# Designed miniproteins, single chains, continued (2), part 28

Each design is a single chain, and the fold is of that chain. pLDDT is the mean over its residues in the fold that is shown.

## One batch from the design tools (miniprotein)

Design m5002
Fold by ESMFold2-Fast:
Structure m5002 (fold): chain A 68 residues (1-68)
Amino acid sequence: SAAAEAARAAALAAGLSEEQAELVGKGVDTHLATGDGMAAVRALLEAARTDAQLAAMGKAIAEQLRKS
């Protein structure tokens, strides 16, 4: 989905690996497909290893949600 693609791009821009970005995108797609609001959050917690990564990803995703 466009939201998952944007989430992957945001994760890469925040300095996460391609594998971490893909996991975030998959979590967003699961959220959209199932309505499980926690799926994206769980993917973020799995992908991010530091508080700085969580903060950067959270900011980028919030900006994307504002645009969509």
Scores: mean pLDDT 69

Design m5003
Fold by ESMFold2-Fast:
Structure m5003 (fold): chain A 79 residues (1-79)
Amino acid sequence: MSLEEIRKKVEEYTERLQEKLRSLGASEETIELAREAGELALKALEAERAGNLEEAERLRKEAEELLEKVGEEVKKAAA
């Protein structure tokens, strides 16, 4: 799979995630966090393919932290 194909898939998954969150009544702030996580995940993949493993790991951790916040906000709304 090329970087272009991976980018397209990540963009599609991010768009679907945002649409699902919106349909579940998530706040615009929570939807924006999901979008930011998708962008960081893409940058991490680009850095990894360029051989910048330290940068890729940093960006992955940032993306994971944002996804954890999205999950926590969804759980709070459901409680």
Scores: mean pLDDT 79

Design m5004
Fold by ESMFold2-Fast:
Structure m5004 (fold): chain A 58 residues (1-58)
Amino acid sequence: SEEKVDKLVELTGLPREVAREIVYGAEKGTPAEKIREFLLALGATEDQAEEAVKLLLS
C-alpha cells in the first residue's frame, strides 16, 4: 500500500521506488528474514530493519 511505502521511506530514507519494491515483495509473501537481509544490504541499521519488518507485516 502507498501508506506503507510512505512510512518505509520516512523510516529508512530509501528512494521511493526502492521502498515500493520492498512493500510489493512483502505483499507477495517474501519471508521477513529476506526483507531484513535486503534492508541491511541497502545500508539500513538493524533497528531500522526491525521496525521496517514490523511495519510490512502489519
Scores: mean pLDDT 82

Design m5005
Fold by ESMFold2-Fast:
Structure m5005 (fold): chain A 57 residues (1-57)
Amino acid sequence: MDEVAALIQKAVTAYNKGDKKKALEYLEKARKLAEESGFKLSPEAQALVDKLIEETK
């Protein structure tokens, strides 16, 4: 199972609830895990992550 994808989904859920701080934490964990595992995000997933980070902070 793609743990990075699961973290991104949790970030989206937190953002939708208005909890921008939790969304940022999940996004940071997803980025770190992707780098550690050598996992490459799909272009759509990466665009979503970048958008959420920009909108949050």
Scores: mean pLDDT 71

Design m5006
Fold by ESMFold2-Fast:
Structure m5006 (fold): chain A 65 residues (1-65)
Amino acid sequence: SLEEVRARLLALARRIGDFETVARLRRPDLSAEELAELARRLAEIAKQVGDDASAAEATRIAESL
């Protein structure tokens, strides 16, 4: 479900410390396309901080939406 995707992205963003993405994920009415965009953004931030596992997970979430 989109709610499970949102929860997973929130957990990843908090782990990485990407509080801008956390704030964006708190918006109501996020579409699958908007969640995919946030997941792609989170994957790039994860790469920048060297968290390749979180980057790969966020990329897979984006590709599944």
Scores: mean pLDDT 83

Design m5007
Fold by ESMFold2-Fast:
Structure m5007 (fold): chain A 96 residues (1-96)
Amino acid sequence: MQEEIDREVEAVFNILKAEGLVGEGKYDEAIKYAQKAIENALTPEEKARAYTVLGKAYLKQGKYEEAIKWFQKALDLDPTNEEARKLLEEAQKKLE
């Protein structure tokens, strides 16, 4: 239980760190923290959040096809993730 709680805190920390790094334009560093969050995630919802941040970093780098893959994985785990849905639509429009 304690190890799972500590791992969940680590996952959330890495998600928030990755989101902050995306905001700072540090996309490669954001990708690293998002990947750590995926490894630490204990729930499908946490993993979906981590996939969403990973996709967002790729989207900001102009890697639209890669971003779409991660947003789709996020929605496969958590269909209610509105940020992933909106960002998926944005990435798809960039390929038009």
Scores: mean pLDDT 84

Design m5008
Fold by ESMFold2-Fast:
Structure m5008 (fold): chain A 98 residues (1-98)
Amino acid sequence: GKLLEEAERILERIEKILKELEELAKEAEKKGDYETAEWIKKKIKELEERLKELRERLERARETGDEKLAREVVREAELLEGIALIVLGVAKVVMSKL
């Protein structure tokens, strides 16, 4: 239903944020800031694991028709997007000082 579509849209936005973080990590490495690059890569891995768990739960909600699980996935995806945006903001601020 609409909840599944909403969850998929949020997860796609998180994936776009992760791609931006990957480019920032690459830029940090090119500038010789290995500590910032390693920090960003660690945050990407943490976010990717949570994203994977949400995708698995979303698929289960789709297969079972569990509307409660679908709502929980939307809520957790919104929280994860917020965390990803904070990480991206911090990375951009740190990179602006290089």
Scores: mean pLDDT 89

Design m5009
Fold by ESMFold2-Fast:
Structure m5009 (fold): chain A 74 residues (1-74)
Amino acid sequence: AEAAAKAAAEARAGEVGDRHLPLIRQTNGLHRAGDAAGLPDEAIHDAITALAQGRPVEEVARILGLDPETVRAL
């Protein structure tokens, strides 16, 4: 049974859909920046959500507790 592979493919389809490719790339950049800053996954996820909602970089930086320049360097 490939139930685990199917569930992973379904989760990935929600992220790797044709319309979400730019967001995936930006999400990966934000994960790298957050990991380098030692942030918990929850904070990184909140920042990604804010970015996806079109929040300005300054607000995303405030959510993460990072400098806006760090967020811009994604």
Scores: mean pLDDT 62

Design m5010
Fold by ESMFold2-Fast:
Structure m5010 (fold): chain A 82 residues (1-82)
Amino acid sequence: MSEREFLAEVRALAEEAGLSEEQIALLLNMVGEAARAIKEGADPEEVLAKLEAALARFLPASTFARLWPRLRALLERYAASV
């Protein structure tokens, strides 16, 4: 999976979850940083744990519960492709 394709799928998930454009921009920045860290050889489990904690603080609990499992699966798919 390309980074462009990955970020496009993340945006689609965020739009489906009802995030504002400001929330989507912040999410894409955080997820883009996580993806870059994984590509540069960071431990995917550690990166995912830090991103999960950050998003749980940023997003409403109900939004996080719906978005995180799908976002995690997408990040794991990206990590396996780089």
Scores: mean pLDDT 83

Design m5011
Fold by ESMFold2-Fast:
Formats: structure tokens, sequence, C-alpha cells
Structure m5011 (fold): chain A 61 residues (1-61)
């Protein structure tokens, strides 16, 4: 796993923990889990994953 993948996974885990703490619906949790799978399995789509995480962070702010 690349350093960029590791950074994005750590970021995704922080957002996921916040979403869980806020009691967000299961569909939001599943979306975050899907983003994590994209980061792990499809390194050519890291830009897409980053954009999705940016959106999720803004939504949970």
Amino acid sequence: MTEEQKELLERADRILAKARALGMPDDVIRTLESIKRTIEEDPERLDVARAQLDMMEAALA
C-alpha cells in the first residue's frame, strides 16, 4: 500500500468514526466503507476517493 493510500485510509477512518459518533444513517456508513474499499483496491482512483472524502468531511462539519 502506498503512503497516499495510507493517508486517505487514515482520513476515511477519522470521518467514519465521526459519522458513527454522530449517529449517521447506515447508508452514510456504507458509503464511507465503500470509499475505503476504493482506496484499498483501486489506487488509480485515489483522486476520486479524495474528492468523496472532502464532500463527506464538509457534510459532517
Scores: mean pLDDT 82

Design m5012
Fold by ESMFold2-Fast:
Structure m5012 (fold): chain A 68 residues (1-68)
Amino acid sequence: SEEEAKKLIEKAERLATLAASQGHVDQAREASVYIKKAIELLKQGKFDEAISYAEKAIRVAEEALRAA
């Protein structure tokens, strides 16, 4: 759904910001690429694809934060 896609994008943005603040600049950058794609897809009404890219961003940021 649109609402689910928005919530996952917001979560991805929070985690990417946290990763960047802790010095995981490359992973934060990668997550930001996925976030931008998710937002683009959301604007196109492609909610399932937006969710998929938001989840990719979340995984990248979470892996960076766990590896610290």
Scores: mean pLDDT 86

Design m5013
Fold by ESMFold2-Fast:
Order: C-alpha cells, then sequence, then structure tokens
Structure m5013 (fold): chain A 117 residues (1-117)
C-alpha cells in the first residue's frame, strides 16, 4: 500500500512536469516526462492485483503513450496534450480510490492544478 501510494505520487509529479514542459514549448522534455510516467504506470500495474484498477492502469499507459507519440509527430496542440494528461490524472484518482489509497494533500493539489479545478 505505501509503495503503491509512492508510485502514484511519483506518476503525478511526472505529469505535472510534462504539463510545465508543454507550456514552456519544451517538446523533448515533455516526451521524457511522459515516458517516465508510462514506465511508472507499468510498474504500478505489475504491483496491482485489483482487476478494475489494472484495467484503468492499462488505459492510462495507452493514453500516455499515444499522447507522447502524437506530440512527437506534431499532431497535438498544447491544449489537447494537457487535456489528455488531465484524463490520465482523473484515472489515477479512481485507481487510488479502488486501491483504498489516500493521496497526500500536496499530491491532491497537484492533480487539481492539472485539472484546472
Amino acid sequence: MEELKKLIEEIVDELVEAVERIRAGDREGALQELVAAANLLQELAALTTDPEARALLAEAVDLVSATAQAIAAGELSEEEAIKRIAEVAKKLIRIAELLGIELSEETKKKIEEILKL
């Protein structure tokens, strides 16, 4: 549980950095952060036994990977890329709920910033 919480919080940090890189016009940096997020999502999935959470993690990996590929190809606007990252953050909230993980207030605030709440 503590290890799963740490991984979710690290994934959120990578998503925040990806958004900041996108807004700064640093495409290469954004791609590096999204690759890091995908790797951490796969690590979280390997440690997760809940089938609904595993399915959401697979969807999150696919979404992050597709977003990275589209950014690399120049197919996404900054706004569209950020919206896709926000969808990943929403999936992480649901995954945390399914796993009974209470995220830190700092991590919740980072997610709210991504979601523009």
Scores: mean pLDDT 86

Design m5014
Fold by ESMFold2-Fast:
Structure m5014 (fold): chain A 90 residues (1-90)
Amino acid sequence: MEAREAGALGGRLAAEAARNAVPLGAEVAAGAAATAAGAGAGAAKNLGGEEGEEAARANGETARLAGEGARRGGAEAAARAAEEGARIAE
């Protein structure tokens, strides 16, 4: 998997996790999105190189924005942040 694909995977997993956790509350959605984005970041790091590092940073930023969005604006904002982070990782 290319670093770009790993970044996109992390973002997609974060968005899916946030969406699925919405019925459980914004804080749970934030945690789920952060965990999923972290998994993507890990995968990106395993690819190595500068592209892997960039994808890992993008996934970390996606997790941070998803968590912040959920706390301030609810799970919908967290899901949007995760999607935007995935686009940036590309």
Scores: mean pLDDT 62

Design m5015
Fold by ESMFold2-Fast:
Structure m5015 (fold): chain A 72 residues (1-72)
Amino acid sequence: SNEEKIKEYEERLKENPNDAYALLELGKAYFELKDYQMAKYAAEQALEIEPNNEEIKKEATELIKKADEAMA
């Protein structure tokens, strides 16, 4: 479930707060739960941690865009 995914990635982030991939997956899980504010926030945090990682930039930027569109 998305709730189980959130718990899993929150535990990963307790062990490694700079895990941008865990933040991105957490954001995706929030998006599936229609928590668009939290999805955007998690994706923005991933970009802050890994601003030059092309995979993180692409997926986080797309998630932010989708969250903004869903909230408009």
Scores: mean pLDDT 86

Design m5016
Fold by ESMFold2-Fast:
Formats: structure tokens, sequence, C-alpha cells
Structure m5016 (fold): chain A 64 residues (1-64)
């Protein structure tokens, strides 16, 4: 089904972006930020706005 192929391509693109971010992540702080961004993306995919808000707040604190 074309929709399934579209979703797989979108997922592959996100994974490629994640791999690029991970390749640029060399410090423990950057790895923590990457992991939070990954969880945030999953929260959006699961339609969990509460989890997304909580993770977003953690990312904002980490930016400081």
Amino acid sequence: MEEELRRKRREAARQAMDAILEAKVTSPEDKKRYELLRKLAEAFEKNDPQAAEEIGREITELEK
C-alpha cells in the first residue's frame, strides 16, 4: 500500500536525521539531548501530549 511505503520512507528519513545528530554527538550532555529528542518524537507519534510537554521541558532546561 502506498501509504505504508510513505510512512516507511518518512520513518527512514527520521532515522537518517537521528543518525546524523548522533554522529555529531560527542559529549555526554549532547547524548542526553539526543535521547530526549528521540523520546519527544516517539511521544508525538503515540499522540501523548503530556509526555511530549514533559520531555520538551527537560530539553529546554538542558539548553541552558
Scores: mean pLDDT 69

Design m5017
Fold by ESMFold2-Fast:
Structure m5017 (fold): chain A 67 residues (1-67)
Amino acid sequence: MPDIDGAERSVKENPDSALAWYNLGQVYFNAGDLEKAIEYYEKALELNPDFEKARENLQKVKEKLGK
């Protein structure tokens, strides 16, 4: 998927960017892969614990997954 490939490339080029990991999580969330979305949102929060949008979306995905 072009969107997934672009987001993965962004992470490879900028592995320290919380935003890059967050965008990868968004792509997987939109694709319906909730487990990967959780993983990548958690990576974004590891890099930036104050990333409000990543925290909000992580909670929303966990609720949707029934966790």
Scores: mean pLDDT 80

Design m5018
Fold by ESMFold2-Fast:
Structure m5018 (fold): chain A 56 residues (1-56)
Amino acid sequence: KEKYAKAAENGAKAAADMGDEKAAKQARIHSELAKKAETEEEAKKHMMLAGDAVGG
C-alpha cells in the first residue's frame, strides 16, 4: 500500500513542478485513497489513476 501511495505522491509533485495544478490535485487525491485502500490491489488502482492524471 505505502509503495503505491508514494508513487502517486511523486506523480503529484512532478505535475506541480510542471505547473499542472489540476493534475497535481488529482494525483494527491488518489495518493490519499491509496493510503486508505483496504487491499493492495485497490491501492495499485489509485496509483495508476494518479499516473493517468499526470499523463504518465
Scores: mean pLDDT 77

Design m5019
Fold by ESMFold2-Fast:
Structure m5019 (fold): chain A 108 residues (1-108)
Amino acid sequence: SVEEELLAFIEALENGDSEKAVRLLKTPKLQKVAEIISKTLEELYRILRDPSLSLEEVQARLQEIKNKTLEELKKLNVPDEVISAIQKFLDKKMEEVLAEYERRRAAA
């Protein structure tokens, strides 16, 4: 099913298995979800390029990006179980961005 393929795609992304993730991009819906996730990750990592942002501003931007992404996925009628998996994946990526932001501040 498309739901099983979407969950397998998110699992591949969580594991860093780029080969498996690309191989799973068989349907227009899967490709659209992948495009949204790719754009979201790019926006999350772009925050690290602005050294003037406070911790509070970084946290606010991360939350805005997450909320917008989840809204776009809901508009595509992505199942709630898949949205929950994507939300957990994005939460982990947001934690990675916050850790890298703090590391860069300590080095500066």
Scores: mean pLDDT 80

Design m5020
Fold by ESMFold2-Fast:
Structure m5020 (fold): chain A 56 residues (1-56)
Amino acid sequence: MEKQKQEVLALMKKGNEADDKGDTATAIALYEEAARKSTDEVMRSLAIMAREITKL
């Protein structure tokens, strides 16, 4: 479980970095991967929210 949370956080961080560089497609893909790997409701919600914000 802890390793899964670390993987999700790493994907979200990488997604944020891609979004900061203007690579929206890569950021969305990374956030979607984070959401798919999330088994914790809070982590999954954060990943989904980041994906939706990136689309704006």
Scores: mean pLDDT 74

Design m5021
Fold by ESMFold2-Fast:
Structure m5021 (fold): chain A 71 residues (1-71)
Amino acid sequence: MDPRTLELEARLSLAAMRYAIAKRAKDVEGLREAAEEARRLAEEARRAGDEETAREAEEIAREAERAVEEL
């Protein structure tokens, strides 16, 4: 596995965990930060050709943004 791809996958897991924690805590700032980090990750993954990680990161970003709107 390319070291860059492994790094992106690790960051995806961390982003997902941060999103889950913030959502459970109803932490609006945490959700905004999670969305922003996930969007940055999606862009980096897309540049690296890791379409799967990019797609999952985009989903996390959208879910975090939606959670903010629901609070």
Scores: mean pLDDT 81

Design m5022
Fold by ESMFold2-Fast:
Structure m5022 (fold): chain A 95 residues (1-95)
Amino acid sequence: VDPAKRLRKALKSGDRKETTKAVSDIIKQDKSVQDSIVKSLMDDKDKEVRSIGMSLRKGINSKDAKSTADSIMSKSKKSRVKAGKRAVDAAKKAG
């Protein structure tokens, strides 16, 4: 399963444990995929979506999936769902 697709499902369902696993999977991905996801999220007009991108960048650097998931899950469902979709689209472009 694509780590970005797993993140999208977890963010839509509001499952903190699945979000932690998805973030952990993203931390293990190639830098090009990580950078594509983070850049896509940080380019969004929604402040909460940009905050999710910043949380992912911090998580990738610190390798702390749990703290990153906690930060992401504090955001609105609407922004989380949008972030998940953008992450999938960005990961597909990076290959």
Scores: mean pLDDT 86

Design m5023
Fold by ESMFold2-Fast:
Structure m5023 (fold): chain A 94 residues (1-94)
Amino acid sequence: MGREEILRRIDEVAREYKEYKALDDANRKVRARNVSPEEALEVAKQAILLKVLSLVPLSEPVTLEVLDPATKKRYRVEIRPDGKGLVAEVELIE
């Protein structure tokens, strides 16, 4: 299986959830704590992809830990419902 095939499937599944695509715009729905907004956006995207792959309902709050092996930084990402969409909060854990 190719990376492109997996990404296509993820986009297809996420199509019903507009907030997934809104994160590509450095959307204000990604909140950063002790980390840059750009870094928080990339971490939030990774966490959302992991959530989609696990088939967890988007209407329920989910907390994920994301480890960057290159920098050894660990992040806590909370994805929760926010009105008609989602919000992702990214916190650096040290």
Scores: mean pLDDT 63

Design m5024
Fold by ESMFold2-Fast:
Structure m5024 (fold): chain A 84 residues (1-84)
Amino acid sequence: SMVEEKAKEILEKLKSGDSRKRLGTFARAAAVKANVALGDKSYEPELRAIELAKKEASEEDKRALEAWAKLGEYAAELSRELGE
């Protein structure tokens, strides 16, 4: 269960109270979502881990993970539209 282990790691970073670790976790969620949306299937296990962590996260962190995931999806769409 690498997915479960990664999900626990993500939750640990969110619960750390360290703003850098928290921000890094949200930014990584956006990057993972963007790469999956662009067709990079190697990020799918990490995306599953993020989704699993989101279920156990605080309501605040759950909303933050959703917001950053939407930013990642938008970045992927923009990349396709602009040929970037």
Scores: mean pLDDT 87

Design m5025
Fold by ESMFold2-Fast:
Structure m5025 (fold): chain A 62 residues (1-62)
Amino acid sequence: GEREKLEEELERLEREGVRAVLAGDYARASEILRRMAEIHEKLGDLEHAERLRRQAERLAAL
């Protein structure tokens, strides 16, 4: 269903985010974290979404 598709996208984005950080592409990593936050909001996890947005802002400042 939609939940399973969103969870699979989160796993893919998490792997891409790690790769972006390892490559020193903090702008891309920040964008990926923002996309993950949007998915967590769709899943109803607003606390996790806010945490990810704050992490994205800190990463974008590097």
Scores: mean pLDDT 87

Design m5026
Fold by ESMFold2-Fast:
Structure m5026 (fold): chain A 67 residues (1-67)
Amino acid sequence: GAAEAARAGAEKAAAGGGDGRGAGSSMYQHTLDEGSPAGARAAAEAGNRHTGEEGARAAMQAKEDAS
């Protein structure tokens, strides 16, 4: 779920450091662009609970689960 996705996002952000911040933001946009309607909704919900890198990673995971 969104909480699990958020944890995965935070973990990856910590591993990526500075690079993760920029990549995470871009990944969030990419998730919304390529996601299905269900994936887009899940990504938006996950992103809304988390900001920046955490939100982007959570959104990516949520979209993957919804796909």
Scores: mean pLDDT 54

Design m5027
Fold by ESMFold2-Fast:
Structure m5027 (fold): chain A 81 residues (1-81)
Amino acid sequence: NPEEIIELQIEAAGEIARMIVERLSENPELIPEAIESARKNKVEGAPEIGIDTALEALEEGNFDPEEVGRRAEERMRERLR
């Protein structure tokens, strides 16, 4: 079912974003290295949206993994529809 795959991709983007925000909020000194790593190791689809959304939020000073996860899910939903 294509709709199930779409929802899975949306959930994946949110989970990746939450995980990144949670990890880097504990070690904010790693944020510049994470940004450089993401720039060098670009991926596509849900991982791209999740990573880019998390790093953008962290640069803005947003360390709320649930809020950032929802933002990534919304961005992925817009991209797929």
Scores: mean pLDDT 80

Design m5028
Fold by ESMFold2-Fast:
Structure m5028 (fold): chain A 91 residues (1-91)
Amino acid sequence: LLESEPSVEEVRRAVEEAVEFVRENELSEQELAQLITALALMGIGALFGGNLEAAREVARGLREIAEILEERNPEMAEFARKIAELLEKNI
């Protein structure tokens, strides 16, 4: 299989960059959905790979994104929150 195993540090950095990007920019619903989906896939990949620490970092980032979006886009906030809950439930 192709080696695509990011370190916990790489995942944390990607998550922090995503959170900051959402905070600083007014993203469209499509852009938000794409970003949240990309983070969800990263978290799921970490879980399947047994990297629970990386999965926790993704869940935390999704919760932060949900908080930022609560007033701007409640639907996308709920989407991010549900994915974070799903990841946490499987850790």
Scores: mean pLDDT 81

Design m5029
Fold by ESMFold2-Fast:
Structure m5029 (fold): chain A 64 residues (1-64)
Amino acid sequence: SLDEVAELAKKGAPPEEVRRRLRDALVSAGLSPETAERAASNLVRAILAGDDPFDLARGVRTAL
């Protein structure tokens, strides 16, 4: 779930692992693989820039 991935990111998991988990969660939520990969990459960049992973997960859930 997106919340599980947000918790993983908050605990300092490697960016590559967070990206892969986000992509898989977004595909499971109904996004195409291409769209999910772009969204996951954008979300990981936001997390690395200091955005709260839980706030991002809430925003994505609202957009789905």
Scores: mean pLDDT 83

Design m5030
Fold by ESMFold2-Fast:
Structure m5030 (fold): chain A 58 residues (1-58)
Amino acid sequence: AELAAERAALGKKAIDIGKETEQKYSQDIGDSTLVKEGKKADEEWRAREAARQAANAA
């Protein structure tokens, strides 16, 4: 009975840490340099692809 209460408390603590981590990473992902770098790489690739398609069509 007492061990079950201790296990429940540990489980709740793990859930709380998970929620805090999720919210923190949700914010960090939005402001992440990695996300900005990925978007920049994608835009560069799309621009290069569009230029190649235009050259191929001309």
Scores: mean pLDDT 68

Design m5031
Fold by ESMFold2-Fast:
Structure m5031 (fold): chain A 57 residues (1-57)
Amino acid sequence: ELEEAAEEVAATHGIPLDAARRALQSLMEVEGLSPEEAKQRLLHLVDLARETVAEHA
């Protein structure tokens, strides 16, 4: 469910619920993912972004 996925992402990364919801909706529309798949993708993208920032810092 989109709401549960958004809440889990928001809680995990400390981002606003509205931002998590919009990011998940965007992934679902652009990549044709289910809410659960969009959640997994978003969690992976955030983790990858953190590694990229650490590498350049």
Scores: mean pLDDT 73

Design m5032
Fold by ESMFold2-Fast:
Structure m5032 (fold): chain A 65 residues (1-65)
Amino acid sequence: SLELEMAEAMIRMAASVFGAEVEVELEGDKIRVTIKHEDPEIAKKLAELIKKIGKNMGVEVEVEF
């Protein structure tokens, strides 16, 4: 799906901008993202952005820490 590929690319770009490490797993039509960052406030902001990316692109996203 183009939407899945674009969402994954945007998620990885967002993680890079925030200086966070992410593990991205494609599970059928959904994306599972595990966020690792030393600062829990940055991890929280990135999680919110990732959820918005999924919502805006119509892609189901699950976020873990």
Scores: mean pLDDT 85

Design m5033
Fold by ESMFold2-Fast:
Structure m5033 (fold): chain A 55 residues (1-55)
Amino acid sequence: MTKEVIEELRKEAEEYRKAGDIRKAAVLETAAKLLEIGEEIDKELEERKRKEEEE
């Protein structure tokens, strides 16, 4: 799910950049980057949780 959202955000950012909305493009690109980082952190958290208790 998160991968699809990230891809959509990047695609929309490109659309806005082509339309000249550099600020909106930057915001969407940043949001996509933050979600990508969040996914990496979530995976690490899942690995640690697996050692103690898997919910």
Scores: mean pLDDT 75

Design m5034
Fold by ESMFold2-Fast:
Structure m5034 (fold): chain A 75 residues (1-75)
Amino acid sequence: EELQKQLDDLLHAINTARVGRKAVDAAEAQGRPVNPETRAALDKGGEIADQMFNELLKSLEETIKRLREELERAA
């Protein structure tokens, strides 16, 4: 449950950053000047989200291994 919520929150954060980047790309396509600070913040946010995802993935792998061992003992 905790792991599932953490994954959902992380996916939401990644999707939010992706939408923000698309908005910046759309502004550039319209010839509007892009604020470099905003673009840098979106890129940095993506890096942080990726680091959190790697930690979550490791926790998920550990949880799956434990569940598999429990299921094998039940069989």
Scores: mean pLDDT 70

Design m5035
Fold by ESMFold2-Fast:
Structure m5035 (fold): chain A 73 residues (1-73)
Amino acid sequence: SLIYSRKLAEEFEKNKDDVEKIQELGKKADRYLRELREARAGNPEAFDKMIEEYKKYDKKNYEALLEVRKLRE
């Protein structure tokens, strides 16, 4: 979604002045960011499937992804 892309970009711009936070997010969220980019470009169903997969790996990021999904509604 175009709106989703804009919202995600705004989050990174919001933290741009916090170089340390950006560096930490880059390392820890790289896989999540890549998966989000893939799902956003292709298929909303893939995004939902990705959320279910991350539920097993990282509950904190799973909850964050649910909030992102809620913004779509």
Scores: mean pLDDT 58

Design m5036
Fold by ESMFold2-Fast:
Structure m5036 (fold): chain A 82 residues (1-82)
Amino acid sequence: SLEEEVRRGAEANAALARRLYEEDPELAVAALERAAAEAEALGIPEAAEALRRAAEALRRGDLEAMAEAIRRAIRIAAEALA
């Protein structure tokens, strides 16, 4: 189901971002900002906005807000590409 795919993708991407943040927080933020630019280039500006919010949350060390923003971005992208 779309909900299961969104959940699985969100959990995997949030876990990856969290691990990268533990090793290299500046690179983790840059990766989310790059993902936002790619989403915008693909014509999904709402997903890009959510990814920028994830990057800002990560700059503050707010891993929960980052995970929620990634989940939102994946849902928006999945709906837009359906």
Scores: mean pLDDT 83

Design m5037
Fold by ESMFold2-Fast:
Structure m5037 (fold): chain A 68 residues (1-68)
Amino acid sequence: NAEDYLNKGKELFKQGKYEEAVKWYKKAIEIDPNNAEAYKLRGEAYMKLGKLDEAGIDYVKAKNLEDA
């Protein structure tokens, strides 16, 4: 399920495998597009990769979902 993919991404993020973490967070989002935490975590991984525009987009999406 989406939570299992999210947890896999979190584990990879903890290992410093940010590109791999993004892939698992993307899978979680594909299953549950309204999961604010998944966007937030993918944004954090994008920040670690220096992908500021992608991170900003994900943070805005997460905030909009939390404020819905």
Scores: mean pLDDT 86

Design m5038
Fold by ESMFold2-Fast:
Parts: structure tokens; sequence; C-alpha cells
Structure m5038 (fold): chain A 62 residues (1-62)
């Protein structure tokens, strides 16, 4: 998915806020996209939003 690939590239660049936005776009198209959930959790944790990151990881692990 192009949004998931963009989110992954943005995480590698340290652009965590933008990465979270692209991961959310991927999840809007497919709410169960495991890769997008992991990228969203990672990006939110790095952006200082641990509670939101936990929600994404909890959904990934279910």
Amino acid sequence: DEYTDKAAALVRQGKYKEAAEYAKKALKKDPNNRKALGLLGHALLQAGKPEEAKEAFDKLLS
C-alpha cells in the first residue's frame, strides 16, 4: 500500500508526525493493516504520545 510505504520511509527519516498521518491514511482504507498499525504505534511513541501508541500496538497484537 502506497500510504504504508510512505509512512515507513518517513519513520526512517525521523519525520514521526508526518509518518503517523500517512499510517492513519492507510488504516482509513484498511483498519486491519498490521504493518500500518505497527508504523503508527512506533511513530506515535517517538512523537511523545505513548497512550495513543499503546492503542495502536494493542490492536496490532489482537
Scores: mean pLDDT 85

Design m5039
Fold by ESMFold2-Fast:
Structure m5039 (fold): chain A 78 residues (1-78)
Amino acid sequence: MSSEEVYNKVMELLEQLEKDPNNEEAIKELEELLRKYGHLLSKEQLEELLTRVQKLGKKFPEVERLDRIGTLLVLLLS
């Protein structure tokens, strides 16, 4: 999978979560995709994704798994 394909798929999953933040399948796919292919994303792409995930987490603070995704993105940026 290319970095562009990974980025586009992550953005698609985030859009699904913005519509339904309790979509467990989308959360699971996003976590797995970032764990397997997050290293293929550029620093700039990871920063943009982190910003979007943080914005979603502020809107839906009850969805604890969004915080886990944010932590994963921070680790990928380290």
Scores: mean pLDDT 81

